Designed miniproteins, single chains, continued (2). Designs and how they scored, part 1

Scores and structures below are computed, not measured.

Each design is a single chain, and the fold is of that chain. pLDDT is the mean over its residues in the fold that is shown.

## One batch from the design tools (miniprotein)

Design m4001
Fold by ESMFold2-Fast:
Structure m4001 (fold): chain A 107 residues (1-107)
Amino acid sequence: ALTVTESGGGTVPVGGTQTLTGVASGPNIEGFAWLRESAAGGREALAGSGQPAGGHERVSASISGNTATLTLSGLELSDTGLYRIVATGGDGSTAEGPGVPLTVVPA
């Protein structure tokens, strides 16, 4: 079965840097995406296949084997949210992480 685990959330001051990590387990992992869920609702794509999504210049993404990382630099209060990794298997199956909470606080 395809599964994912997530880590790296927490409380971080404005202007800081935070790295989130997702690890997939299962056969033939072919892709990773990072999504942010804000308190206002909705999901925003931040990165896919180790590349930042357009308009996310403070985002860095990388993939090494079955591990995907998302690094957010120059953190802003608007970066507060729930961050989810989605892994895609070669058979078209997907697994979505439980979400990693990140809270950005005034410096």
Scores: mean pLDDT 80

Design m4002
Fold by ESMFold2-Fast:
Structure m4002 (fold): chain A 90 residues (1-90)
Amino acid sequence: SERVKELIERARELERRARELGRRAREAAERSVEEAREVLEELARVGEEAGRIAEEARKLSKEAFEEALLAEATAGMAMMLASSGILAGE
């Protein structure tokens, strides 16, 4: 799925940004509380965006899982019906 691939790429980019901002926040904290606060605000924004992407990925995964479960149930019923048909066709 192209959409899943795009979400993974965006999630990886946000993960890298979060790690970089985390390093900057730590360095800034050693210099001044104000600089650290600005970087932490940016990190919070990245965290919120990452949360939204995670929720969308979870929703897509749930839809795919529900489709797979329905396919399994349908195939199982078809196999049982085929077995019953063979026995009835004796």
Scores: mean pLDDT 65

Design m4003
Fold by ESMFold2-Fast:
Structure m4003 (fold): chain A 74 residues (1-74)
Amino acid sequence: SALPEAERLAEVEARFRAELRERRDELLEEYAKINNRPDITPQELADFLEEEAAREPNPQARRLGLLLAEELRK
């Protein structure tokens, strides 16, 4: 059944959202370093992640990218 898998994914997403909320600033700093973009804004990174998510063939990875973008926009 797809329902137990969807429930597990929801739990993973909830945990991921909690971690993103707590580590938002750390994630911004890490992505700035990786991309050599120290001036990157949360909004610019969110836009980039949404574009990457649109090209992501794996639906789970796509969803996580969108969750990260959503947290960055807050």
Scores: mean pLDDT 74

Design m4004
Fold by ESMFold2-Fast:
Structure m4004 (fold): chain A 61 residues (1-61)
Amino acid sequence: MIDREALRAGGEQAYKDALKAAEQGNHEKATVLAIASAILYAGAGDEELARQALKEVNEKL
């Protein structure tokens, strides 16, 4: 059974990768990774981190 902490860690990694992709101008990759991060954070029960990840990546696009 995947622990919520593991899901949050996965969300954080996807979020970092999304920001890096956005900074490199890869908007498609950034969007996909931001969505993945949001899904992982939401799965961990952290809806605010999910919302913030989408917002911050979108601000970099």
Scores: mean pLDDT 81

Design m4005
Fold by ESMFold2-Fast:
Structure m4005 (fold): chain A 66 residues (1-66)
Amino acid sequence: MTPEEIVELAREVGRESVALDPANAEVYQGTTDLAERMARQGSNPGVAMSIISSNRSYAQTNAAKK
């Protein structure tokens, strides 16, 4: 996966996470920005993917509780 593909995925999941759990929008926006920066550096693609997966999981869990 290219850095650009990971950045696009981070933005996509970030938007989904905010839509599912808008009360934590600032958290999802901040972690999405971090994932984008890490992906563009190219040195830690696995960490960027982990952040994206954690955002999706957290948002889905919070949405399911309500």
Scores: mean pLDDT 79

Design m4006
Fold by ESMFold2-Fast:
Structure m4006 (fold): chain A 84 residues (1-84)
Amino acid sequence: LVEKYIPLVVKGELSFDELKKIFGDYYSSKHDPVGMTLSLSDIDNLEKYAGNGEKLKKLTLDELRKLLNDSSLADKIYRVIKSV
């Protein structure tokens, strides 16, 4: 999910509100969301700090590690962002 939807947010093709809706709908429909690493709180923190895809693309690894509780998740998202 992260590899599919984070590039769309970075490109400005998907808003953070739409991202939260997609992850929220997926999460609420699953008791155990296999392969889902971003919580709704993580998405909210990214939106509050970055505001849009352009700013999201400019985040450093250190900033992502401060915004997200899991350093492995931060490293994964950083790689996905930089692949765009």
Scores: mean pLDDT 74

Design m4007
Fold by ESMFold2-Fast:
Structure m4007 (fold): chain A 82 residues (1-82)
Amino acid sequence: SARDRAREQARVALELLLQAQQDPELADKLSAAVFTGQLGALDPRLADAHPLLREALRELLLNPSSDEQRQAVLNEAVDGIT
C-alpha cells in the first residue's frame, strides 16, 4: 500500500538523516535532493516519495530537531497517508 511504502521510505530517510550528521557531503546532497525533488537520484528507495513525506523532510531540514522529534514528524506524515 502507499502507506506501507511511505513507512519504509520514512525509515530510509531517517537513516540518511542520521548518516548525514557524520558526513557533511551527504548532508549537502540530501538537502539538495529534498529541495529539488531528486530524492530517487540520491537513493532509489526514495523514488516518487509521497508529497506528505517530502513536506516532512523539508520541515526537518529547515528546523533544528532531535532524533526523537525527527521520528515523530516522519511518523505523523506516514499516518496522514490514506
Scores: mean pLDDT 81

Design m4008
Fold by ESMFold2-Fast:
Structure m4008 (fold): chain A 98 residues (1-98)
Amino acid sequence: SEIEERAKKLKEELKKRSPELYEKLMAEYGELLFRMIASAPEEVQRAVLDLLIKHPDVDLSYLPALLSLPTEQAIEALELVEKKGLSLKEAIEEVLAK
């Protein structure tokens, strides 16, 4: 599956850049997290991975909702988390209020 191959590459990349975060996310969410990220457009995949590495304490319970947004809105929400320190929930709500 193309999604499975993308998920494997995302796991490899995260493990190389942040092995501690990789172990934490695998323990909490398993393979499903990486499959969900891999199903998003490539620019969203990259932005999510970069956010996770920069902000490892971000609450991922709203990640499925984020990944369901159009690309432009998903990127805007991720930028709000990074630059303003909003939760994923708050960032999604702000983007959807526009």
Scores: mean pLDDT 84

Design m4009
Fold by ESMFold2-Fast:
Structure m4009 (fold): chain A 112 residues (1-112)
Amino acid sequence: MKEALQKLVEEAQKAIDYFREAVEADLETMKGLLTKALGELNEAKSYAQEVLKHDPEVGEKLLKLIDEAISYAKEALSAAHRGDYETAKENVRKAIDYAEKFAKLAREALES
């Protein structure tokens, strides 16, 4: 359980780093970075599913926040494919907010 939480924090940080690069990038570079961030979020989701088996309350909250981050990241990627740079950036900022929230929750669970 603690190892899954540690991996979840690591994947969250990688996703946040890719999202922060994406916000400052050109549209084509943004698409690649968002694809990488989505990969990290999907790995975080797998670790949150392991947490859910041991701590249903924490795991359920983590999955909800991760699903929000994935949803915004997918909308950002969709907007980027349409050439809608402003909508893409707005959705990346929302994805960062949710990634920071689930990273914080995972760190708090590690300290328990």
Scores: mean pLDDT 90

Design m4010
Fold by ESMFold2-Fast:
Structure m4010 (fold): chain A 75 residues (1-75)
Amino acid sequence: SHMEELRKRAGEAKEAIARYTSALEAQAGHPALDDEQIEAARNTVLPLDGYTPEQVEARLEAIIAAGEAARKALA
């Protein structure tokens, strides 16, 4: 399902963000991720009670985007 795929990709994105944060601690620089994207990734715990399906999807997509930014920063 679309939501199941998004959750899986969000998990992968969270790992990428963790790797980026670790790399950032090793060197000074301007981060590729803003504080909102980092916070969204750190707050990926379930459940997402009170959210509509559209809000859940939007949040997961934001986390995936943050993970992509982290991946590019590490490349």
Scores: mean pLDDT 61

Design m4011
Fold by ESMFold2-Fast:
Structure m4011 (fold): chain A 78 residues (1-78)
Amino acid sequence: MEMGERALEETRKLVERGIAEGPRQGRAGAVAAVTVADNFPEASPDMLAWVRRLKEGNPEVAEVAEAAAAHLEQIAAE
């Protein structure tokens, strides 16, 4: 089954909701991005890009998004 593809798509939706709808969705998106990248390290650059968009679009989750981005950068670097 395409578990990685589904996880990526659901994480993208949570990030978009975080930008558009509010900090609860933003925090969920940031956490989901780290979780997905931890299981699928090849996805970490995409997750990092989405989390950076979330940080820029929603100041209330900037701290959580910044912590997630730092973790994703480490995963992407191996």
Scores: mean pLDDT 74

Design m4012
Fold by ESMFold2-Fast:
Structure m4012 (fold): chain A 100 residues (1-100)
Amino acid sequence: MASQEELLAVVEEMLGRLLAATTDPAARAVIEAARAEVRRVHERALAEGWSLEEFLDALEDVLLRLYIELSAIITDPAELATVRAILEEMARRIRELLAR
């Protein structure tokens, strides 16, 4: 099974891709805030001795809130489709990582 560090690396890479694909300043600010929260969640997971499953649950909560906020900000259907595609790719990579 994957480590917390491997899971974090995939999430950080994909959030970086999401930021690179996003031009709206409000959406970019929300993505940067989510990246900071992901790092804080990982630091807390290490400090409190969370399981991989507990860490994954916390990450999924952060990513769900991110998607809800981005869906409220991004009104262009093409840009929203790009955001969805990147988040779906992130979910797929996480599943592939957990299947190891």
Scores: mean pLDDT 84

Design m4013
Fold by ESMFold2-Fast:
Structure m4013 (fold): chain A 62 residues (1-62)
Amino acid sequence: MEEKALKGGLKGAEKSGMSDEDGRSAGYVALEKGKEAAIEKGIKGGRVSKEQAEIAAEEGYK
């Protein structure tokens, strides 16, 4: 489960242009707390746009 979320986060990072580290973090949060929480985490960190966070969360859920 966790590996799938992290892998999805990395794919989201690649597609959205965010760093691998930010993608992995978003994927993990999506697994634990849901897609909306992952989006909020990405935006709050100020390192990714809302669009990038949404893409990463979407990939983490696949």
Scores: mean pLDDT 58

Design m4014
Fold by ESMFold2-Fast:
Structure m4014 (fold): chain A 73 residues (1-73)
Amino acid sequence: SSAEFVEQLVANLKKQPTGRVSVTYVDPAGQEVEASIDDRTLISIEKVDGSYRITYRDVDGVTHTFLLLPSDP
């Protein structure tokens, strides 16, 4: 589930101070984008009625926000 994935991502970042995780999401243009997130770049995780809104800052200081939605079975 998205919730389990988000908790795993946060736990992994906390376990590895210099570690990064990769997350794939669909951007507003309908393209798949891979984002690399570490403990310094993760800004917030907000639970939104069965989904999670994730905000992170890239190495250039640009802020990105995306939603994790459960994949259909």
Scores: mean pLDDT 62

Design m4015
Fold by ESMFold2-Fast:
Structure m4015 (fold): chain A 84 residues (1-84)
Amino acid sequence: ELEKLKEVLKQAIKEAEEAIKRAEEIAKEFGLDAEKLKELAEKAKKGFQETLKAAEEGASLEEVQAKINEVLETVQKEGKELAA
């Protein structure tokens, strides 16, 4: 099961990298600060990388899922602050 979560985390990191590359385009479309949006995407990438490391070091399935949710909640909250 952890191996499947590691694959999900690797994909999430890849998607965060894509979001970083597209941050300027997305920010212009929604009238957001491109630099702050890019910083947010970089925070997501780091969060997923730290979660992947925890999984590799033997964190439980539940702990890994909780860490993933924390990263997603942080991204959503900071994203909302960008739009405010």
Scores: mean pLDDT 79

Design m4016
Fold by ESMFold2-Fast:
Structure m4016 (fold): chain A 57 residues (1-57)
Amino acid sequence: MLSPKQQAMLDLNNKQKKLFREEYEKEKDPLKKNLLELVIGSIEYLNERIRKRAEEE
C-alpha cells in the first residue's frame, strides 16, 4: 500500500518529469535530448522502485 509520503514523492517526481518532457520537446540538440531522456528515465526508475517497495509492504 502506498504511504502518503510515497504518494507525495511520486506526485513530485511526475511533476518534475512533465517539466523535463516539455524541455525535451523544445530542445533541438540531439545530445541534449538524449541527456533529458536519460533524466526522465531515471525519474521513471525511481518511481518504479517506490511502487515496488510499496507492493512488498
Scores: mean pLDDT 80

Design m4017
Fold by ESMFold2-Fast:
Structure m4017 (fold): chain A 88 residues (1-88)
Amino acid sequence: ERQELIDRIAEMTPEERADLLLKLLEEGVSPEEVMDILKEAFDQGKISLTELKEILNLLLERTDDPEFKALAQQMLDEIDAIVEAMAR
């Protein structure tokens, strides 16, 4: 179930990924669970760090859920710190 979802995410555009994750929130999946799905996809190498950042930016733009915004912003800040460290 979850693995099939992660495999599907690997084959989507960033916009399709954002739409899917927002749809999961609408269907009653918790913000934490949606973030865990993204983390698992990244950990499995199904999405790159750049793709993860693109998805998180789209989610922040489109979501009205303050809890989900907080989790997405936290993950984005962690990614930005890693990218800055790699550049310097």
Scores: mean pLDDT 79

Design m4018
Fold by ESMFold2-Fast:
Structure m4018 (fold): chain A 66 residues (1-66)
Amino acid sequence: MVPKNVIFYSEASASSEDGVVYTGIPNVENPKGTIHLTFPADTSNVAVAQAIIPYLEEGYNVIARR
């Protein structure tokens, strides 16, 4: 069972050309790789979190953008 200690780092820069970036903490055990996900700009933080949690449980690092 993988611990679900996920902290999202959000850059709330309204001037970001690429929108708001959310970054999960890497799995310290054995990351299988890094997954980059892009969401619509109106996607909520909760929806982004729910979308990436399964990948973190599989041992991936996830970087999410919207």
Scores: mean pLDDT 56

Design m4019
Fold by ESMFold2-Fast:
Structure m4019 (fold): chain A 73 residues (1-73)
Amino acid sequence: MEIVEVVIEEIEIDGKKAYKIKKYVNGKLVDEAISFDENIEEKVKKSMENEGFKLISEKKEGNKTTLIYEKKV
């Protein structure tokens, strides 16, 4: 069983809305990116689904969205 946590945080860069995306595997940060795409949450969900991951938890805390995914093989 593989568990992946994706944290999407809404931030501002040079007066523009941006999204900081952090990906954790086994509690460790493995990837970090910044996107200016307002549909980034949907794109992350679609990407994870295409990789065979199932969304098991979604939590929204202020400007932060935490998505927890599971893959069973």
Scores: mean pLDDT 82

Design m4020
Fold by ESMFold2-Fast:
Structure m4020 (fold): chain A 81 residues (1-81)
Amino acid sequence: MTEEERKKRIEELVEGALKLIKEKGEKSDPETGAKAIAEIEALDEVSKVLLALQYEVAKNGGVVTEEQRKEALKAEEELKK
């Protein structure tokens, strides 16, 4: 996977997580939603990947795909450094 392909994939997964926040906060305080978005944007690349993977697992009914496992393992290795 190229660096650009990885970045695009992470961006798509992060968009999924942001959509969940919007749906959960549809009639909630908009200020809280804006802060949550800013916090996600401030996360390091590893934390964004982990958050996005959690969203995809939830979307798939709790089924973790092989690709999601590979990304999680990469993120865990970066956290160990």
Scores: mean pLDDT 61

Design m4021
Fold by ESMFold2-Fast:
Structure m4021 (fold): chain A 101 residues (1-101)
Amino acid sequence: MERIEELRKVEEESIKKIEEAKDSLEELAEATEEGFRKIAEVARWDPDVQRLAEQLAENARETVELLAKQGYSPEEIAKTFSDAIRGLTLSAIELLRERER
């Protein structure tokens, strides 16, 4: 299905941007927000997934700042958001497979 391929592409591109941004908290927040926004756009067929992704995107900068204040390294923060992108994308793909078939 094209939507599953789109979700996987968004996942791969978003994680790559997050990993490339790991040396800058500002760029890391921007890459994370963009990734969740793109997932929300592709997953708009499910209002609950779209809403969750939009909320995660809106809170990305604040979460990066909070984790940095708690002493997490940019690499640890990047890994946390990369794992969140993977988890949300996997959940969206599984829901799509169940509902479109």
Scores: mean pLDDT 80

Design m4022
Fold by ESMFold2-Fast:
Structure m4022 (fold): chain A 61 residues (1-61)
Amino acid sequence: SARDRLFKQLIETALRYKKLNKPSEEEQDDIIKQLVAYAKYEHGFSDEEAEELEKELRKAL
């Protein structure tokens, strides 16, 4: 689905950003919060979907 593609793209975006910019743990937390908010407010992710995205981003980073 479009949501599944966005989920994967957001994780890939976070991983690429980490590789290129070498963010601190606090900067990584901020990026995770921004990506989760983007998915929730711009793409209509439910609270449950947003929570799952946050968990996967925290595992990946």
Scores: mean pLDDT 84

Design m4023
Fold by ESMFold2-Fast:
Structure m4023 (fold): chain A 56 residues (1-56)
Amino acid sequence: MKEDWGDMPVPKAAKELLDTGKPGAYLTVNSPTTPGAKLRLTLDANGVLLAEQIVS
């Protein structure tokens, strides 16, 4: 994590999910690239982090 995004939840959430999450676990957070959009972070069956941008 960098100071530029010290309060940004996405990188921290991704790190925690990779460290402690189980395959199939997911989090929905604010997108760092599109401030009005949501980002779904999901661990796949191999423990690989997937990022999906969703908009409402």
Scores: mean pLDDT 63

Design m4024
Fold by ESMFold2-Fast:
Structure m4024 (fold): chain A 92 residues (1-92)
Amino acid sequence: MRADLDAAEAALHEVSRIEAQDPSTTVEQANLLVAAHLQLVAARIALDMGREDEAKSAVEGALGTLRELKPHVSPAAQPALDAAIAALERAL
């Protein structure tokens, strides 16, 4: 789980890096990226506190956010987003 959260965060940082260079990125897309990062932070805090069910709920929330984001990101960001989704699916 922790290794999968680390992989998801690294992949999500790559999505953010690519989208920051794309002038077509909307405020709504930026808000979804921020929400996903906050959900991953919440999952790590819950995991550190031994609250596995809360950590899983936060991971499910992050998955929902990334799936909502998927049709809106640039083709260049799609592989990194898919990697983040796959890592979170492994964490569950």
Scores: mean pLDDT 80

Design m4025
Fold by ESMFold2-Fast:
Structure m4025 (fold): chain A 61 residues (1-61)
Amino acid sequence: SELDTLVENARSLVRTMVELGVPREWIYRAIDEQAAVLATLDPERAEKVREELVKEADELW
């Protein structure tokens, strides 16, 4: 689905930013921006994805 594609794109973006050594605060802002886009389609899933992306970013540090 469109939503699943956006979620996978958000995950790939976060992973790439961590690999490139982007500052943590910029990664968190990017996560919030991606979640805001997802929330226009599905607010409940957007919040879950936001939490998952933050956890993944923290684990990759």
Scores: mean pLDDT 83

Design m4026
Fold by ESMFold2-Fast:
Structure m4026 (fold): chain A 97 residues (1-97)
Amino acid sequence: ALREFEAEAALRVGQAMADVLREAGLDSKADQVLTLTTQAADAIRSGDQQRLDQASQQLVSLLTDIKNKDPEVARKMMARIAELGKEYIAKNDKILE
C-alpha cells in the first residue's frame, strides 16, 4: 500500500539523516531526527494530519538549526536524501504501472 510505503520512506530518510549526523559527531541531533521521523511515519500510517504537521514543523526547525551551525553536514544530508528520493520515485512508478 502507498501509505505504508510512504511511512517506510520517511523512516529511511530519517535513518539517512541520522547516519550523516552521527558521522559528524552530532549523536543527540541524530536521536532527535529518528524520534521525529518515527512520529511522522506513525502519523502517515494513522492518517493523523495534525501529528504529521507537528512532527514536520519540529523537524524543519531542527534541520534549520543544523544548517545554520554546520552547512556542510546539511549538504551531506540533502545529498543522501536525494539518492533515496530517486529510489523511492523508481519504486513508486513500478507500483503505479
Scores: mean pLDDT 79

Design m4027
Fold by ESMFold2-Fast:
Structure m4027 (fold): chain A 115 residues (1-115)
Amino acid sequence: SNGKIYVLTDDKEKEEILKKHIEEILSKYPNMDILVAGSDFDVNLVLRLIDALAKLAPNAKILIVVNESEENKKAEEEFIKEVGEPDYVIKVEAENQEKELDELIAKLIEELAKK
């Protein structure tokens, strides 16, 4: 992979914050490709997820979607076209994101601790 970052949200300020911090994380893991798309993101939760995935799988292609829409599906198709099949596909509704992503992050941290 070639360290590609795609961020598509309805909130421009959240988009800029996500993109900047993801770029900082991926400066350590330049072979990762990431798409983050959707609405009503918990920015800190998504960034924690990306950091954990980067440490566990530094060459992975990651697709994260919160509140999937037709616009998000188009972004997913373009991402897959450019980088290929994702290694991790994480789709969640905003109302469930805290529970589902916290549980996933906890599992990823546990796997990292075993190394």
Scores: mean pLDDT 81

Design m4028
Fold by ESMFold2-Fast:
Structure m4028 (fold): chain A 73 residues (1-73)
Amino acid sequence: MESEKIAEEVKKALLEAGLSEAQAEMVARGVKTLYEFYKEGKISEDEAKELLAQFLKNMGAEKYIPLVVELFK
């Protein structure tokens, strides 16, 4: 399913929110990887969301956590 679509939606939303092309691309890549792991049953939805939140905090993009988590559904 739609790992590439969800990554593109996240990238678009982050660009509209004011992140640079490079930062939006990095987050979108992380979302795609975690979404694929979730769909393959390697991680739970809650685990994927927690990993995304931690990734954004480590990038200094904590304020965008609600936006990215909402699009992961």
Scores: mean pLDDT 77

Design m4029
Fold by ESMFold2-Fast:
Structure m4029 (fold): chain A 73 residues (1-73)
Amino acid sequence: VSKEEAIEIAKRSAKIALEDYEEAKKSKDVTKQVGLILRAIGEALNGLLAGKKAGSEEAIEIAEEALREIGVG
């Protein structure tokens, strides 16, 4: 994974994570809420992994910010 590719992955993963987390907060279905939260965490961690593999500080920072916003980082 290139640094540029890692930044792209981190940005997309962060967007999905934050969107899923916001939908989870609005959901009245506990099963859907839990599924959305787990997906949000998984997506943010995928972005972090891509950043670490590529040695991209920018990608790591994007992923860590997403993890902080969903209450995990």
Scores: mean pLDDT 83

Design m4030
Fold by ESMFold2-Fast:
Structure m4030 (fold): chain A 80 residues (1-80)
Amino acid sequence: DEEAEQEKRIRDYLASQGLPPDIQDQILALAREVDRLNKEAQEAAKNGDQKRLDEIKAKAPELVARADAINAQIDAWRAA
C-alpha cells in the first residue's frame, strides 16, 4: 500500500520533471525489483539471518548495474 503510493508518487514526479518515457519506464521497472528484494532483505536483517542476506546480496550487483545505467542517463539528460 505505502509502496504502491510511493511508486505512483515517483511516476507523477518523473512525468512532471519531463523525463523521457524510456527513462521513466526503466526507473519504474527497477523500483519494482528493488521493492521485492528490499522486502526479503528487511526480513533477513530483522531475523539476523546473515546467510539469507548474503544470498540476496549476490543478486544486488545486477540491480546496481541497472541503477548506475539509469543514473548515467539522467545525468546526461540534465547536462543537455
Scores: mean pLDDT 79

Design m4031
Fold by ESMFold2-Fast:
Structure m4031 (fold): chain A 102 residues (1-102)
Amino acid sequence: SLSVTLTGPKEVKEGSDLTLNATVSGVPDSVDYVQVTLELLDEKGNVLKKQSATLPAASSGTVTFTLKNVKKEDSGTYKITAKAFKDGKLVGSASDELKVKV
């Protein structure tokens, strides 16, 4: 089954760069692509920021997200979601979360 793991530092100094790695595994050969989406959530689960990347079909691997010059408002829960698509239809999804303090 499709899986994603989000790794990175739990604390980072304001003004530093924050690098988060999303490791995707269990991608079936039959899918066209996997979309990997990183969201920053506040304490209520509201999406504050969102960015996405595409991982090609039959490809497990790591997508790296870099947030440059982080501010205190970049603190929160980072949610990674991997969605596998075939013929424009969602055929699998996985998610993971990492809390980061600035």
Scores: mean pLDDT 86

Design m4032
Fold by ESMFold2-Fast:
Structure m4032 (fold): chain A 83 residues (1-83)
Amino acid sequence: MSERELQAEIDLAMLLMMLGVHISLKVPVSKEDAERILELGKRAIELDPSLKPEILEAIRRAAERQEDEESKKLLEEVAKELE
């Protein structure tokens, strides 16, 4: 594994952990949370484009599990930006 590939995997792991907080603990997604998720997703995809389908699926699943409409909208906007 190259440093680039390792960094992509780290960014993916951090993204999945952040999404897990909003799914499992039902913490509302802030604009700052959405921006951080977007940054992690963009970087991971840039470093390893093969991760794009997994990242998009994870974010879309997280959006569908939101109880708050604003949180759902923020995650849907992140997924759209990563397409």
Scores: mean pLDDT 82

Design m4033
Fold by ESMFold2-Fast:
Structure m4033 (fold): chain A 73 residues (1-73)
Amino acid sequence: WEEQEALWRQQRAELVAWLRSQGVPQSRIDEIVATMDQIADLLRNQWDDPAAQARIAELTQALREQLLELLAA
């Protein structure tokens, strides 16, 4: 788990740095980061809960939509 957490932190930091370099507003970056952190927390603590699995799917879809919206701008 420690390796996965380190990779998650690195990927998160790289995504944030890239979004900032593209001129994405900090408020939008904060929304993306919050969604990513929620997904990570659910995966860590509730991976065996069907309700948590449904929420992970919903948050993942929301993250995809947020990223696609930014790429379309």
Scores: mean pLDDT 74

Design m4034
Fold by ESMFold2-Fast:
Structure m4034 (fold): chain A 77 residues (1-77)
Amino acid sequence: MEEKLKKAEELAKSLEPELKEWQKEADEAYENKDEEKMKELQLKLGEKLIELAEILDTPEAKEMKKKMLEKIEELKK
């Protein structure tokens, strides 16, 4: 179990720069009311979170994956 936490930490560290850029773009899109850009960014984040959740394979990660899939489907509408 501790090995899964170490893998999650390594993955989180590798994603930190990408998440920082994502957050900046999301803040800008929100301020500019750019709904198309916000949808694009939310889809990108959702896909990354689903991938991470599959690797973690914990009950919490499975619940997060389910919520992210629902959010992605909502954004496609």
Scores: mean pLDDT 73

Design m4035
Fold by ESMFold2-Fast:
Structure m4035 (fold): chain A 68 residues (1-68)
Amino acid sequence: MSAEELYRRAGEHVQAGNFEEALELLKEAAKIDPKGARVALRSFADYARRQGKTELAEEAEKFAESLK
């Protein structure tokens, strides 16, 4: 699975309200494309926080910060 495919699937899960599954897909994308995944994780964190998913937003932000 390519990083692009992982990003698309993560977006589908966000639209469906499956934030936990979306976060796991973004973490998998980070193994292939750390730089792109960092941007995607930060966008995910902002959106998740606005939807009341504070713990997932914090996890995504911490993971993004760990990427070089």
Scores: mean pLDDT 86

